# Ledger of designs, part 23: designed miniproteins, single chains

Each design is a single chain, and the fold is of that chain. pLDDT is the mean over its residues in the fold that is shown.

## One batch from the design tools (miniprotein)

Design m770
Fold by ESMFold2-Fast:
Structure m770 (fold): chain A 68 residues (1-68)
Amino acid sequence: SEEAKQEAIELIESLPLEDLLKLIPLRGENLEESKELAIENIEMLSPESAELFLQRLKEDIRKLEAEK
């Protein structure tokens, strides 16, 4: 859904640098470029794919937060 895309983007935007490096592959010239590419990819997802992506992202973030 559109809401799932927005929530996923907000989660990526809110992640601290250390956690972001664990979840986002570095394929751009720097972290900011890689982050922008990840957000663009999320925006291109189908509603169903966005919901699945959001679920997995939330689980990954939960695990990272539990280790802090």
Scores: mean pLDDT 73

Design m771
Fold by ESMFold2-Fast:
Structure m771 (fold): chain A 85 residues (1-85)
Amino acid sequence: SLDELLKKAEELLAELEKNPKNQELATEALKTLAKLYELAREQNDQEALEKTLELTKKLLEIMKKGKLDEELILLAENLIKAIEL
């Protein structure tokens, strides 16, 4: 469900803030946010799309500060662009 994916994304981001260099946590957070975006788009849930955008922007900031993989950073930037369309 959307609520379960939102909760999972928030929990993963909280863990990533404690471990900002953890590539696996960042990857899992991005995958969760991408699934959340697809489901929110299919359900036309504007509130869930807005929350997904905020969480993806937060993920991007954490990844940039942690100097994580440039490919993951690019994927997060592309997800933000897709949501903002």
Scores: mean pLDDT 86

Design m772
Fold by ESMFold2-Fast:
Structure m772 (fold): chain A 58 residues (1-58)
Amino acid sequence: GLADLLTIVKDAVDNSTDASAAQEILSDILKPALLHLPIADATAVSLSAVELLSKKYP
């Protein structure tokens, strides 16, 4: 579900060592998920990923 996806996204960012690697991992996670999510949920996950990346790699 959406909550599980948000946890996976957070863990991927938290375990990353650089922004480029984090973006690649997030792309691999989100590409299949976004194909099956409503636009509102897809937007929420994408914004959360961007916010987490910006907070860790300002």
Scores: mean pLDDT 80

Design m773
Fold by ESMFold2-Fast:
Structure m773 (fold): chain A 84 residues (1-84)
Amino acid sequence: SSEEKKKLELEIEQTRGLITMGLSVLRRAHPDQQAAIDALGAQVDAKVAEALELAKQGKLDEARKLVDEMIDLYHAFSKSLDAS
């Protein structure tokens, strides 16, 4: 439905905003990792664009999978920088 599409589009944008804030924190903590952080940011932006397109097509489950994937990518990346 139009309402479900709009709600999912909002969730996609909110998730992107949260990850962007997280990446800003990582940039301050790891100034030597700028290239890797930028690469992850580009990967997240690509998934956001694909998820929004899928949501517009009514492929809501596929769009939700991409949201989950970008959250998982961010968490895995964040942990990799803090890994001992």
Scores: mean pLDDT 87

Design m774
Fold by ESMFold2-Fast:
Structure m774 (fold): chain A 61 residues (1-61)
Amino acid sequence: SLPLPSREELLAVARKHLTPEQVANLERAYDVLVKEFGEEEARRVLLWILQQRYPEAAAAL
């Protein structure tokens, strides 16, 4: 299986396909997830959100 993408790789995909407001909302959500669950789980959740909303873009990761 492929390794889990970094925060910056996930946000780079988001910035190409989402509005600045949507990207800012994802960054805030990510910070909350890191505080509660740690960086690896936050990256898994961010990847899942991108896969649900932009599956073609997420497949490029």
Scores: mean pLDDT 80

Design m775
Fold by ESMFold2-Fast:
Structure m775 (fold): chain A 68 residues (1-68)
Amino acid sequence: DVLERARELVEQGRYEEALALLKEYLDTNPFDPRVARLMAEILEKMGKTVEAQSIRNLLKLMGSPEYE
């Protein structure tokens, strides 16, 4: 489970590795909005707020969750 692996890396403070894992997953697999959402969270933790917000906005355009 790529989401679980990435979250474990985040818990360890290994944000760059978690981000790289998720990017590679999206490169080789069909787009998964849950993976992209986690990438946005990691970018926020890294201080890349603008980049994170861009991904969140894209996710909302592609298929917004009903409750956010």
Scores: mean pLDDT 76

Design m776
Fold by ESMFold2-Fast:
Structure m776 (fold): chain A 60 residues (1-60)
Amino acid sequence: MAEETRRLAEETIKLASQLPDQLTRDSLIDGAKKALEANDVEKARKLVDQARASVQWYKS
């Protein structure tokens, strides 16, 4: 498995853990796990970007 996909999935999970909304958090975590299983680096990149945007909006 590509190290980059794993690293992006782990970052998504870490960012999602900062969100108070369980539905959004669970969706991002499940998406990250699915991307890791499929070794889908592009999906993992999209998920980390979504997680970063969600954390930024929450903290604003």
Scores: mean pLDDT 80

Design m777
Fold by ESMFold2-Fast:
Parts: C-alpha cells; sequence; structure tokens
Structure m777 (fold): chain A 90 residues (1-90)
C-alpha cells in the first residue's frame, strides 16, 4: 500500500545518500540530483501523510543543495540521509 511503497523509496534514498558520500565529489553531485527526483516521487506517494511529506520535502531540498554545492556535498548528503531515515521510522 502507499505507506509501504513510500518507506521502500525512503530506504532507497537513505542508502543512495550513504553511497554517494563514499563517491567522488562529481559523482556524489550527480547521484544527489537523481536522489532528489526520487524524493519528489516518494513525496507524491506519501501525500496524505503530512509528517512524511515534510521529511521528504526537506530531504529533496538537501539533495538539491548537495548537487549544487561541491564544498558541502557530503554534509548535505548526511542531512538528507538522516531525514530519509526518520521517514522510514514513522
Amino acid sequence: MALAATKVEAETIYRGALEAQKSSVEKAQRMAEGLAKLADRAKKIAEENSEIVQLLTEAAEKLRAAARDPEKVKEYLREAAELAKKAIEL
């Protein structure tokens, strides 16, 4: 159902953000852009759960920031991973 599908996508975002942190800055930025699109998709699936929608919205914003800022990419990916983990735990 929608909640289970949302948690699977949030888990994918969480794992992806952790893997991106292990990559080169350029690869991490490209991965962050892709993960932001997944967060937007997960947000649409979760639309009736306002708390999960808020966490995924904040995660998408951090992932977009990671894609745009090579100096803070690791920090933004870490923050996005924490937000995705909170969405999974709800």
Scores: mean pLDDT 81

Design m778
Fold by ESMFold2-Fast:
Structure m778 (fold): chain A 64 residues (1-64)
Amino acid sequence: MEEEEKLKKRLEEELQGLEEAEKNAKIQGEKQSKIDEEKAKQTLDKFMEAAKKGREQLQKELEE
C-alpha cells in the first residue's frame, strides 16, 4: 500500500515529463516547419499521438 503511493508519485512525474516533451516537440516542430512544413507537421502529429497514448496509459496505471 505504501509502495502504491510512491508508484503513483513516480507516474505523476512521468506524466509531467510527457507534458514537457510535448511542449518541446511543438517548439521544435515550429522551427522545423520553416525548413519543411509538411514533414514537420507529420513528425509532430505522430509524436503527439504517441505521447497522448502514453499519457492515457500512465493515467490508467495511476487509477489502478
Scores: mean pLDDT 75

Design m779
Fold by ESMFold2-Fast:
Structure m779 (fold): chain A 60 residues (1-60)
Amino acid sequence: MEEDVKESIELLKKMGHPIAEDYIKELKENPENVTEKTVAARLLAIGDELDAEYGWTPPA
């Protein structure tokens, strides 16, 4: 449960993109609003946005 959230945060850090950094900051300020569902949904949304709109590829 908490481990999956930490893994998602680590993936966001690896992206090194301002959008990911803003979300990490939000999670640090409001940890009580963090759940597996919200983190997973946000991570997928960021990934889809960066891939489709920005042509951003995460480092392998």
Scores: mean pLDDT 62

Design m780
Fold by ESMFold2-Fast:
Structure m780 (fold): chain A 75 residues (1-75)
Amino acid sequence: MKAEKEEIEKEVKEILAEIDKALPTTTLQEVIDNLNKQIEAEKKAIEAGIDVEESKRNIEILNKVIEELKKKLEE
């Protein structure tokens, strides 16, 4: 339980760091749009009953990344 929370937070931070490195060649809005498309694909996988547990975890990680990116946009 504790290790899983720590792992998710670590993955979120790693994704944010990679996005920060890519910013000169892409916009924060484009990144958010791409992440939202990924979440939509994961939701469709859940609806189809495919890898529901994995898709739920992916949605949690992606939502946390989007929230952090939205904070940067609202500056």
Scores: mean pLDDT 76

Design m781
Fold by ESMFold2-Fast:
Structure m781 (fold): chain A 75 residues (1-75)
Amino acid sequence: SRVEELAKKLMEELGLDEEKARKIAEEILSFPRTLSREQFEEIGKKYGVDAEKLRKTYIEFEVDEGIRLIVEAVE
């Protein structure tokens, strides 16, 4: 699932434990649209993690997913 994939990336990039990474991934992916910087700041405060690192990790995750979907669509 997208939650599991994002959680794994958060564990690797931010050194979070699985439980915390899953909760953060669920929060981020619960939004119907791309999160604002302010929304990342609120999540960062809630879980005691760096908001900018969360934002960068999420953007990288979405870019990786977008590339995968484009490759799959044209192949």
Scores: mean pLDDT 77

Design m782
Fold by ESMFold2-Fast:
Structure m782 (fold): chain A 96 residues (1-96)
Amino acid sequence: EEGDPPLQVSRTQLPSSSETVITVHLGGGMDEADLDRILAEVAALMATIDPAEDVLIQLIGTGGGAEFALERLKPRLEEAFPQATVTVLAAVGLGD
């Protein structure tokens, strides 16, 4: 939808490991339209990774973003990418 900022998706590799980590940052107000967008961005990253590599997908959110990740996004990602491990992490602010 217009006006929505793009989600933040990043790829990280550990120096001592061939394991690839895909991190998805989720804000509040995410809905079903965001599911397809997130799936498409993760799929694009997965297409650049060898099928034999271990992939960890970390969903990071606060409040409603964490609930959306757990209830809606995690099951869809696990279905689409059974070779990947999907986890949900609640982001905690240091202050407010």
Scores: mean pLDDT 70

Design m783
Fold by ESMFold2-Fast:
Structure m783 (fold): chain A 90 residues (1-90)
Amino acid sequence: LKEKAEKSKLVIDSLTTALQGSREQAETGSSDLLESLKADPEKVEIVLSTIAELRARAGNDEAAALAELEAILAENQKILEESERKLEEE
């Protein structure tokens, strides 16, 4: 349960940081969140792997890629919450 929670949290943190950082980069031309993300090779690998998966599933359809990304985030959030809830019950 702990390993499953940690893995889901890492995926959520990595993807959320990348999304928020990308938004900040687009709006201001700089992002401390993206710089922080780049400093963590494990998080970078997760982001790149997820982008590759989105491209494989949605191709160049941006709306479909966003829907798939939201589904991945929702599933990992659910896994994290379920794992934390089970740990709390022990």
Scores: mean pLDDT 73

Design m784
Fold by ESMFold2-Fast:
Structure m784 (fold): chain A 76 residues (1-76)
Amino acid sequence: VDELFEKVIEIARKAGVPEGVINAVKNSYNTLKAMGKPLTALEGALISFKRILEKQGKEEEVKELDKLREEVEKLK
């Protein structure tokens, strides 16, 4: 799951999401992962960045996140 999370972070950086926002999502991810919920942590990161990118009109990066979400669903 950490490999998928790194891909999510790379998409967010490519889309121009500020590092402060990226770090906030990383902190939430690490907290949930430490609680034994790595898939929930990864889904939370995907949802948070998708909402930000949709609001900014970053349609292509939203599609990349949706593809990663499909990979996460295969892990359930």
Scores: mean pLDDT 79

Design m785
Fold by ESMFold2-Fast:
Structure m785 (fold): chain A 82 residues (1-82)
Amino acid sequence: MSISDPELQKEIDEALGLIELSVLERSVRTSSAEKIREYAEKNKETLSKESLEALERIAEALAAGDVDEALKIARDHVEKRL
């Protein structure tokens, strides 16, 4: 169930921070995908369905080594929420 939460943007901003770190280090891409998935798993009851789907897509892009696509998905989701 989708619950309106004013802190949702902060959670996405933290995920964006992890992705930005991955851009700086090629070797971190797979580890960052794992961290994003762990974050989504721990917060799946608090996050909206749309946010969970966005985090899953971000994790998939990072696991594939496509950091640019991961950043695009994250930015589009944040802009849509604003």
Scores: mean pLDDT 62

Design m786
Fold by ESMFold2-Fast:
Structure m786 (fold): chain A 69 residues (1-69)
Amino acid sequence: VPTPEDMRRAVDLMQQAVDKARQGDIDGARQYVDQLTTFATTHMGATVETSIDPQQHQVSVTITLPPSA
């Protein structure tokens, strides 16, 4: 089960990705999305689906946590 610290780090990385995308820094947004994906998969055991729309300055991330049983 992800710890509160893990959730905080995931939120921080997502916030950075969103902030970069909003600024039009798509490369920066991608770097933070990659860091979030690596962190969530290796430390939280989650599966991550990401999409970035450079024209809309949007980033979407779906994190699926492993089952609790």
Scores: mean pLDDT 76

Design m787
Fold by ESMFold2-Fast:
Structure m787 (fold): chain A 72 residues (1-72)
Amino acid sequence: SELEEILREHVDLLIHSEDVRKRVGAALALIGAILSGELTPELAKKLKEYVENDENALPEGKELALKILGSV
């Protein structure tokens, strides 16, 4: 799904980017997707599993991603 790929790219930016501005932008995009209903509970669960299995994720980005995805 095009939407799944876009949301996964935002998750990747949030957990891997050294650029704070890119991480903030990604977090806001994910929150917007929750508010619009585009980030469904099913997709959020899939993205949470992706984040939890990533051993190279930045700790702060990973924590924030799991909190955002967990709010669905």
Scores: mean pLDDT 86

Design m788
Fold by ESMFold2-Fast:
Structure m788 (fold): chain A 69 residues (1-69)
Amino acid sequence: MTPEEIREIFHRALEEALERARRTGESESEVMSRVLLRIAPHLDEAQRVELGRARDLAELRALFERLFG
């Protein structure tokens, strides 16, 4: 899978998770968990560990851009 394909999956997962949170009132932590769960099958172990260290959405976005931007 290319970095472009992974970026597309990430952005789509984030959009869907944020839309759901807007409707349901789910927390930022739940949004992050949904995004990570959806992208995890497309990542190697080191990438999963690094993205899993994110404490908030801003950090998750920054770590993702570092790996795939």
Scores: mean pLDDT 84

Design m789
Fold by ESMFold2-Fast:
Structure m789 (fold): chain A 100 residues (1-100)
Amino acid sequence: SSNAEIVEKFMKQVLGLALRALDAAGASQAQKDALLALVERHTKELLAVHEDVEKTKELMEKTIEDVVAFLRAAGVPEAELARVEAEMRRLKEETLKKLE
């Protein structure tokens, strides 16, 4: 896979985890739409820097932070947030190993 495809796969996995957490918390469609817009914005930024591993790592970290903050504000319980954040960080490390 190209670096762009590897980054896109990571972002799809992050979105999937976040949407499942929102569904479990009983989130509205408007909250899900807002999450999709947030992830889409981060995906565009990551794709612009995907050839720079250091910038990619920094933006992946920022994506995880912003998504977790969004989920917290949406009412996802702290125990579930900790689990989701840990899985997103694991996916980040696996993704970085595949880049280049």
Scores: mean pLDDT 87

Design m790
Fold by ESMFold2-Fast:
Structure m790 (fold): chain A 75 residues (1-75)
Amino acid sequence: SAMEAQKQAAYEEGARLAREGRGAAAAELEAELAKNKEYELRMAFITGFVEAALPRAVEAAIKKNKERVEEEKLK
């Protein structure tokens, strides 16, 4: 269906912006989808962004925590 195709496109766009590190552009597009009351497309977009961004965010958080623990051991 046309809606399923649009939701898939929104998901892929969200994932793409996450992979490119374009958080500001993603926030702007999310705001436009909300303003236009395109809530299903907004949810697909957010899902794509989060699924692509989350592994990178988790990896960064783990690295930062390991650095903090190692620094604490050297006190």
Scores: mean pLDDT 79

Design m791
Fold by ESMFold2-Fast:
Structure m791 (fold): chain A 60 residues (1-60)
Amino acid sequence: MLSSGERNLERELRHLAATLSLEDFRERVERILAQLSRVVSPEELARYRAIADEILAEKE
């Protein structure tokens, strides 16, 4: 169901979640989403945020 971009982001975020503390991961996620907001549609950004929120919830 995920696009190639969404799958690539999920893989990167899962790798970061495994290597970073919860606080550092949260900061990195917000930075990535802020950068993406400048180049993707609001609908795509919402999907990326949903993926990030799911991984963040799993890490908590």
Scores: mean pLDDT 79

Design m792
Fold by ESMFold2-Fast:
Structure m792 (fold): chain A 72 residues (1-72)
Amino acid sequence: MDVRVSSNISEEEYNKLKEEFIKKFGKEYLDLVNKYAVGPMGTGRGLELAIKTEAIKKMLEEGKDYKLPGTK
């Protein structure tokens, strides 16, 4: 808990989580997560990847009934 490293999320790490997420919930849920992470102003590549990864982790923990912030 005292050590936190959250700034070095790699594309490879994201891709592994993405594959597991698609297998459990399907590509449609992944597309929803991707849209949630990308706003009209855009975000930096690293921040976008972190938001996507966090949302995927939460959905994997809570199950497919987890609602993304700002979605229906």
Scores: mean pLDDT 62

Design m793
Fold by ESMFold2-Fast:
Structure m793 (fold): chain A 69 residues (1-69)
Amino acid sequence: MADKVGEELDKAMSRGAQALAQSDGSQADEVLEKFHKELGELSKRAREVSYELVKKAAQERQQEILASS
């Protein structure tokens, strides 16, 4: 997993926790909904990055096999 995605997730968690701590309870549902939406977008980004990393690893392995031929 790319460090950038991990940092974005950590920042989102910190922001969500801070917003909840500062809420008077009446806004807690809105804060949680915004937080869930943000996590959903980060999850999509993480999946895309994971796919590229797996693809790169597979290409490196095939290149090793071909280079030994």
Scores: mean pLDDT 70

Design m794
Fold by ESMFold2-Fast:
Formats: sequence, C-alpha cells, structure tokens
Structure m794 (fold): chain A 94 residues (1-94)
Amino acid sequence: ADEYAKKAKELLEEVIELSKELSENDADLVIKGAKHIIRLIEEKNYDEAIETLEALIKEVEYRLKTTTDENHKETLKKIIELLKKAKEYVEKAK
C-alpha cells in the first residue's frame, strides 16, 4: 500500500512540474488539484483522492478540447495520462 501511495504522489509531482508550461489559469487549476490530491493520499483518504482525481481528469480533458495552443495540447495529454496512472496507484493503495 505505502509503495503505491508513494508512486501516486511521484506522478502528481510530475503533473505539477508539467503544469508550469500551461497557461496561468490551467496551471493554477492543475497544480491546486494535484496538491489537494497529494494531501488526501497523505491523510490515507483514498476514496476522496480517487473522486478528486476523476473530477480533475474530466476538467483537464475539457481544457484540452478548448485549448488552441498545440504545445499546451501535448502537455495536457501528458498530464491526463499521468493523472490516470496516479488514480490506478491510489486504487491499489486501498
């Protein structure tokens, strides 16, 4: 369980770093979301972490559909992939 929680947090830290390349509004949304999920994982609140990850994934997918910048689109796609992997690890940590 602890190893999966650690892997999920590492993926969320990668999401935070990648998000710095986004527009200010998209970066703020993703960074705040990822930090909140890290806190929930540290509190062992895995059910709420999974729900929050699902909500963040949907929001990032929406941002991807509305973004016109090609570099931001590629970064958002990578963020979605990392968030989905983080969710799998949180589910294994339960």
Scores: mean pLDDT 89

Design m795
Fold by ESMFold2-Fast:
Structure m795 (fold): chain A 61 residues (1-61)
Amino acid sequence: MSKASPEAIKAIEETFERVAPELSEEQRTMLELYAASLKASGAKDPEEARAEMERAVEILK
């Protein structure tokens, strides 16, 4: 029920924008859903949020 911090949300969105051009349409959709899930889970730490997004990209490739 806790909301994600503004810093964590920014880190998630910046990571998505950076990697999106390198991904297929299906990979982009999956990463978008994962990003929404991280925001919904109330991520607090921008560094951890960024690392989780980068891990998701690695798994999708």
Scores: mean pLDDT 80

Design m796
Fold by ESMFold2-Fast:
Structure m796 (fold): chain A 100 residues (1-100)
Amino acid sequence: GVRERLRRASELLKKALERAKKNGDKEIEDLLIQAHYHLVEAIEALDRGDTEAAIEHLRRALSLLEQAKARAEKNGDKEIAALLDEAIELLREAIEELEA
């Protein structure tokens, strides 16, 4: 369900963030910190039954993860790119389920 996908996406994002910090990529780090904020806000909105707010926060997180993935790909960081690709797919699936 949606919550399981968001939990998995959060785990993948945290792994990507740890790697970005280790590599000193502050641009990816900043994008992932912002994405994490929106993911947390989306989960809190779902807990309140505010599906519209949850979707808006998930779309914001998705955009930030896509930007971070593009940067990782440009830098040749295949591990961050793979983690973010999986997280992006999970967020897309969560948004589609919430909009149904």
Scores: mean pLDDT 90

Design m797
Fold by ESMFold2-Fast:
Structure m797 (fold): chain A 81 residues (1-81)
Amino acid sequence: MMEELLKKEKEASKSFIYFHAYKVSVDAEASGKAFVEEAKSMTYDELLEKLTKLGKEAEKTKTLPAEAQKLVEEHLAELEK
């Protein structure tokens, strides 16, 4: 049980990091605003699921701007330490 709680915490932290990277990487203002507006009406679980999916997509394409990629790398390194 304790191990599953730690896994959930790390998963939430990763989702948050990828959300920040996504926000920085959004070139189209309309796309960014649409996501934020949808997030306001979502439950916590729904928000985490969408953030996780967006993070995975960003990681697969590796199309993040250098600034956003650096932030993700710094936060992931901090989580591992």
Scores: mean pLDDT 56

Design m798
Fold by ESMFold2-Fast:
Structure m798 (fold): chain A 62 residues (1-62)
Amino acid sequence: NLEKAIEEARKKGREITLKNNGVIDSEALRKAAEEIAKKYNIPLSVARFAMAEGAVEAIKEL
């Protein structure tokens, strides 16, 4: 389910970035995006984009 994968990726990107005090951890985000892409069988580019959106949301909430 593409929609569910995007939601999980955004949530995970937000969590990773909040845990890192709003600083982008590109390695952690990349690894998590790869895991979600594999789990849901979606393109890595889609997972990475959703992950980045979650990270940006975390920074804006600070």
Scores: mean pLDDT 84

Design m799
Fold by ESMFold2-Fast:
Structure m799 (fold): chain A 66 residues (1-66)
Amino acid sequence: APAGSTIVHKADKLSAEKGMGEGAQELLNLLKSLGMSEKDAVKIVKIYVQYGSDVVEAMLVANVGK
């Protein structure tokens, strides 16, 4: 599976189990593990909180899947 898709699914699972704050924090940590800067990772996390996992998955697959 594309790394971006796997990351979003992991964050989304944690959001469902422990709430959006925990899922957002996990997404931030996973994006940083891919080499994304904290500033850029925070921007993606804000999009995740505002627009949901589908939008972020599409963005990450388009930009990180190569």
Scores: mean pLDDT 75

Design m800
Fold by ESMFold2-Fast:
Structure m800 (fold): chain A 77 residues (1-77)
Amino acid sequence: SPLVEEARKLFEEAVKAAKSGDDDTAYELVRKGLELAEQAGEFPLEVDRLVMETARLLKDPEKRQEIIERAIRVHRL
């Protein structure tokens, strides 16, 4: 899916931003990727792993919880 491929690239950039300590950029990128994954109705395990890695690195607990809950809903976990 083109949407999932674009989401994957956004999640890869989100992990890089989070690792550099740029929480705001990481949050914006992971949110944008999740919007695309939600539109596609598809969330491969590789992509979920990138989202959870970003969430783990986010310092704001409210933003972290939002991302985790959105990932669970897309994956129906």
Scores: mean pLDDT 84

Design m801
Fold by ESMFold2-Fast:
Structure m801 (fold): chain A 72 residues (1-72)
Amino acid sequence: MKEEILKLIEESSLTEEEKEELIKAIENNDYETMLKILTKLILEGKLEDARKLLNVLPLPEDIKERLEKALE
């Protein structure tokens, strides 16, 4: 994992368990888990954290576009 992504996760308002889950999801290309965590952040009103993570996560472009629309 890139240092910049790890730092962004550590600085986020995610719980320690959610941070570990997200890191594991990135390492395993588990897009479903990445989406689950991003969706939870959006629902909790943590839009800035969600935007920052969306910009750096290795998600397919179609999924990124859908989430970016949800953050508008």
Scores: mean pLDDT 78

Design m802
Fold by ESMFold2-Fast:
Structure m802 (fold): chain A 65 residues (1-65)
Amino acid sequence: GAETAATARAIGDTLLEIGDAVDDYFSGKRLLKQASKLGEGAEAEALAAEGEALIKKGKAQMGAS
């Protein structure tokens, strides 16, 4: 019925969102590691800012505000 189709779609959408959120989170962590490795400077600051933004986005998408 309509309820079953709606439930299946919601599950599928949730799995896609979780996958994207996990990728954003781990990508952000890798950028922070690279920024730390560079130490100080414009490039390190840019990587750190991008990494923090991706981690925040991933956490928000996973419902962990």
Scores: mean pLDDT 72

Design m803
Fold by ESMFold2-Fast:
Structure m803 (fold): chain A 76 residues (1-76)
Amino acid sequence: SPLELIDFALENKNVGTLYNIARKLGLDDILSKLEELEKKYGITDKTTFEQRQKALDKAYESGELKKLVEEIKKAL
Protein backbone atom coordinates (compact mmCIF):
# COMPACT_ATOMS: atom_id res chain seq x y z
CA SER A 1 0.00 0.00 0.00
CA PRO A 2 1.31 3.54 -0.79
CA LEU A 3 0.14 4.67 2.68
CA GLU A 4 2.11 1.87 4.39
CA LEU A 5 5.22 2.75 2.33
CA ILE A 6 4.88 6.44 3.33
CA ASP A 7 4.45 5.55 7.04
CA PHE A 8 7.49 3.24 6.86
CA ALA A 9 9.52 6.04 5.21
CA LEU A 10 8.56 8.45 8.01
CA GLU A 11 9.39 5.92 10.78
CA ASN A 12 12.80 5.26 9.17
CA LYS A 13 13.40 8.96 8.26
CA ASN A 14 13.84 7.85 4.64
CA VAL A 15 13.53 11.13 2.71
CA GLY A 16 14.72 9.40 -0.50
CA THR A 17 11.52 7.30 -0.52
CA LEU A 18 9.43 10.45 0.08
CA TYR A 19 11.14 12.15 -2.91
CA ASN A 20 10.38 9.11 -5.11
CA ILE A 21 6.70 9.07 -4.08
CA ALA A 22 6.34 12.85 -4.61
CA ARG A 23 7.97 12.60 -8.07
CA LYS A 24 5.70 9.71 -9.09
CA LEU A 25 2.61 11.71 -8.03
CA GLY A 26 3.85 14.96 -9.67
CA LEU A 27 3.85 16.87 -6.36
CA ASP A 28 6.29 19.66 -7.31
CA ASP A 29 5.35 21.74 -4.23
CA ILE A 30 6.18 18.79 -1.92
CA LEU A 31 9.49 18.24 -3.76
CA SER A 32 10.37 21.91 -3.10
CA LYS A 33 9.39 21.55 0.58
CA LEU A 34 11.55 18.41 0.94
CA GLU A 35 14.52 20.34 -0.55
CA GLU A 36 13.87 23.26 1.85
CA LEU A 37 13.67 20.84 4.80
CA GLU A 38 17.04 19.30 3.86
CA LYS A 39 18.58 22.80 3.46
CA LYS A 40 17.14 23.93 6.82
CA TYR A 41 18.83 20.97 8.57
CA GLY A 42 22.14 21.41 6.67
CA ILE A 43 21.77 18.39 4.36
CA THR A 44 23.66 18.73 1.04
CA ASP A 45 25.03 16.38 -1.65
CA LYS A 46 28.32 16.47 0.34
CA THR A 47 26.73 15.42 3.66
CA THR A 48 27.81 11.98 4.93
CA PHE A 49 25.22 9.27 5.65
CA GLU A 50 25.77 9.65 9.43
CA GLN A 51 25.44 13.47 9.31
CA ARG A 52 22.27 13.12 7.20
CA GLN A 53 20.72 10.65 9.69
CA LYS A 54 21.40 13.00 12.65
CA ALA A 55 19.91 15.97 10.75
CA LEU A 56 16.80 13.93 9.82
CA ASP A 57 16.39 12.86 13.47
CA LYS A 58 16.08 16.58 14.33
CA ALA A 59 13.57 17.13 11.49
CA TYR A 60 11.55 14.16 12.79
CA GLU A 61 11.64 15.41 16.42
CA SER A 62 10.47 18.90 15.31
CA GLY A 63 7.40 17.42 13.55
CA GLU A 64 8.35 19.06 10.22
CA LEU A 65 8.96 15.71 8.49
CA LYS A 66 5.56 14.43 9.72
CA LYS A 67 3.82 17.53 8.27
CA LEU A 68 5.26 16.81 4.80
CA VAL A 69 4.23 13.14 5.09
CA GLU A 70 0.65 14.22 5.92
CA GLU A 71 0.64 16.50 2.81
CA ILE A 72 1.73 13.53 0.63
CA LYS A 73 -1.04 11.35 2.15
CA LYS A 74 -3.66 14.03 1.34
CA ALA A 75 -2.54 13.88 -2.33
CA LEU A 76 -3.33 10.14 -2.53
Scores: mean pLDDT 83

Design m804
Fold by ESMFold2-Fast:
Structure m804 (fold): chain A 86 residues (1-86)
Amino acid sequence: SSNQQRVQQLLTQIKQTKLLIDRLIKETSDDEAVVKRLQELRQQLEELEKKLLENQNDNKKVTQIAQEITDVNTQVFRLMMDHDRR
């Protein structure tokens, strides 16, 4: 179903962003505030993954979760861009 495809795509996006966060934590290990923020964003993705699996048949909730995943991805991207400017 189109819903299964969308859920699988979102799960893949979460996995990719977690890998990026893990890399950024390693690269910024001397910046305790940045590491803490990255760990908080990683925990948010873990909770969103759980919510996505629990609500995979609810199109409205899947859409809401997709927006929350996009927000986390935007925060991670900003932290990555700030690090790359150092």
Scores: mean pLDDT 87

Design m805
Fold by ESMFold2-Fast:
Structure m805 (fold): chain A 64 residues (1-64)
Amino acid sequence: MMREVVLEALKAIQDGDEEKAREILRNSGLDGNEFGRLALEIGKEQGVEAAGMRLAMMANLLSF
């Protein structure tokens, strides 16, 4: 499920493992815009908005 993939990537960002977050993003099969939108929504929901914003930037600017 896509929500689970985004939660895994957010955890990687919180752990300081941005490379792991990029790998999860590349393997997600989602469009970068859709992944970024989910990262912002789930990040806010989980109380980790900064991690969500970082992940959304990576999705839209660094990897699709």
Scores: mean pLDDT 77

Design m806
Fold by ESMFold2-Fast:
Structure m806 (fold): chain A 75 residues (1-75)
Amino acid sequence: SAERERLEEVLRKLAELERRLLEEVAALPESDTEKKRELLKRALAEALKLVFGIDASDLSEEELREVLRRVAAEQ
């Protein structure tokens, strides 16, 4: 079904996003907290777009937290 195929594609893209994030974070020095935080923020925005269709790539950290809080409250 189209719903199943969409879910499988989303899961595949999420797995690829996780792999890329882990590789990029592992390449950074442990002390590079700001760059790790930015990578996590970008990964979170991409995950929100893949799962919920929300374009959060241009949002600040505070705006991303508000979107997450709102999404969590609706689940």
Scores: mean pLDDT 72

Design m807
Fold by ESMFold2-Fast:
Structure m807 (fold): chain A 65 residues (1-65)
Amino acid sequence: SDLEKALYLAKKLGGPEAVRKFKEYFDSLSPEEQKVVLKSAVYFADQLLLIPTEEEIKEIKEITK
């Protein structure tokens, strides 16, 4: 999903702590702001060719629990 890709970008830039802080920030936003943030994060992840594997997605989900 777009959120999983955005969280993966955060992990690549700052590790598990960045994933947690990004998720906290993202959850504090309005739905309209969340859409803008996701669009920007997905755009940058795609430019950097950051494609998470199923294993990496599972790891990200554990960090955000």
Scores: mean pLDDT 82

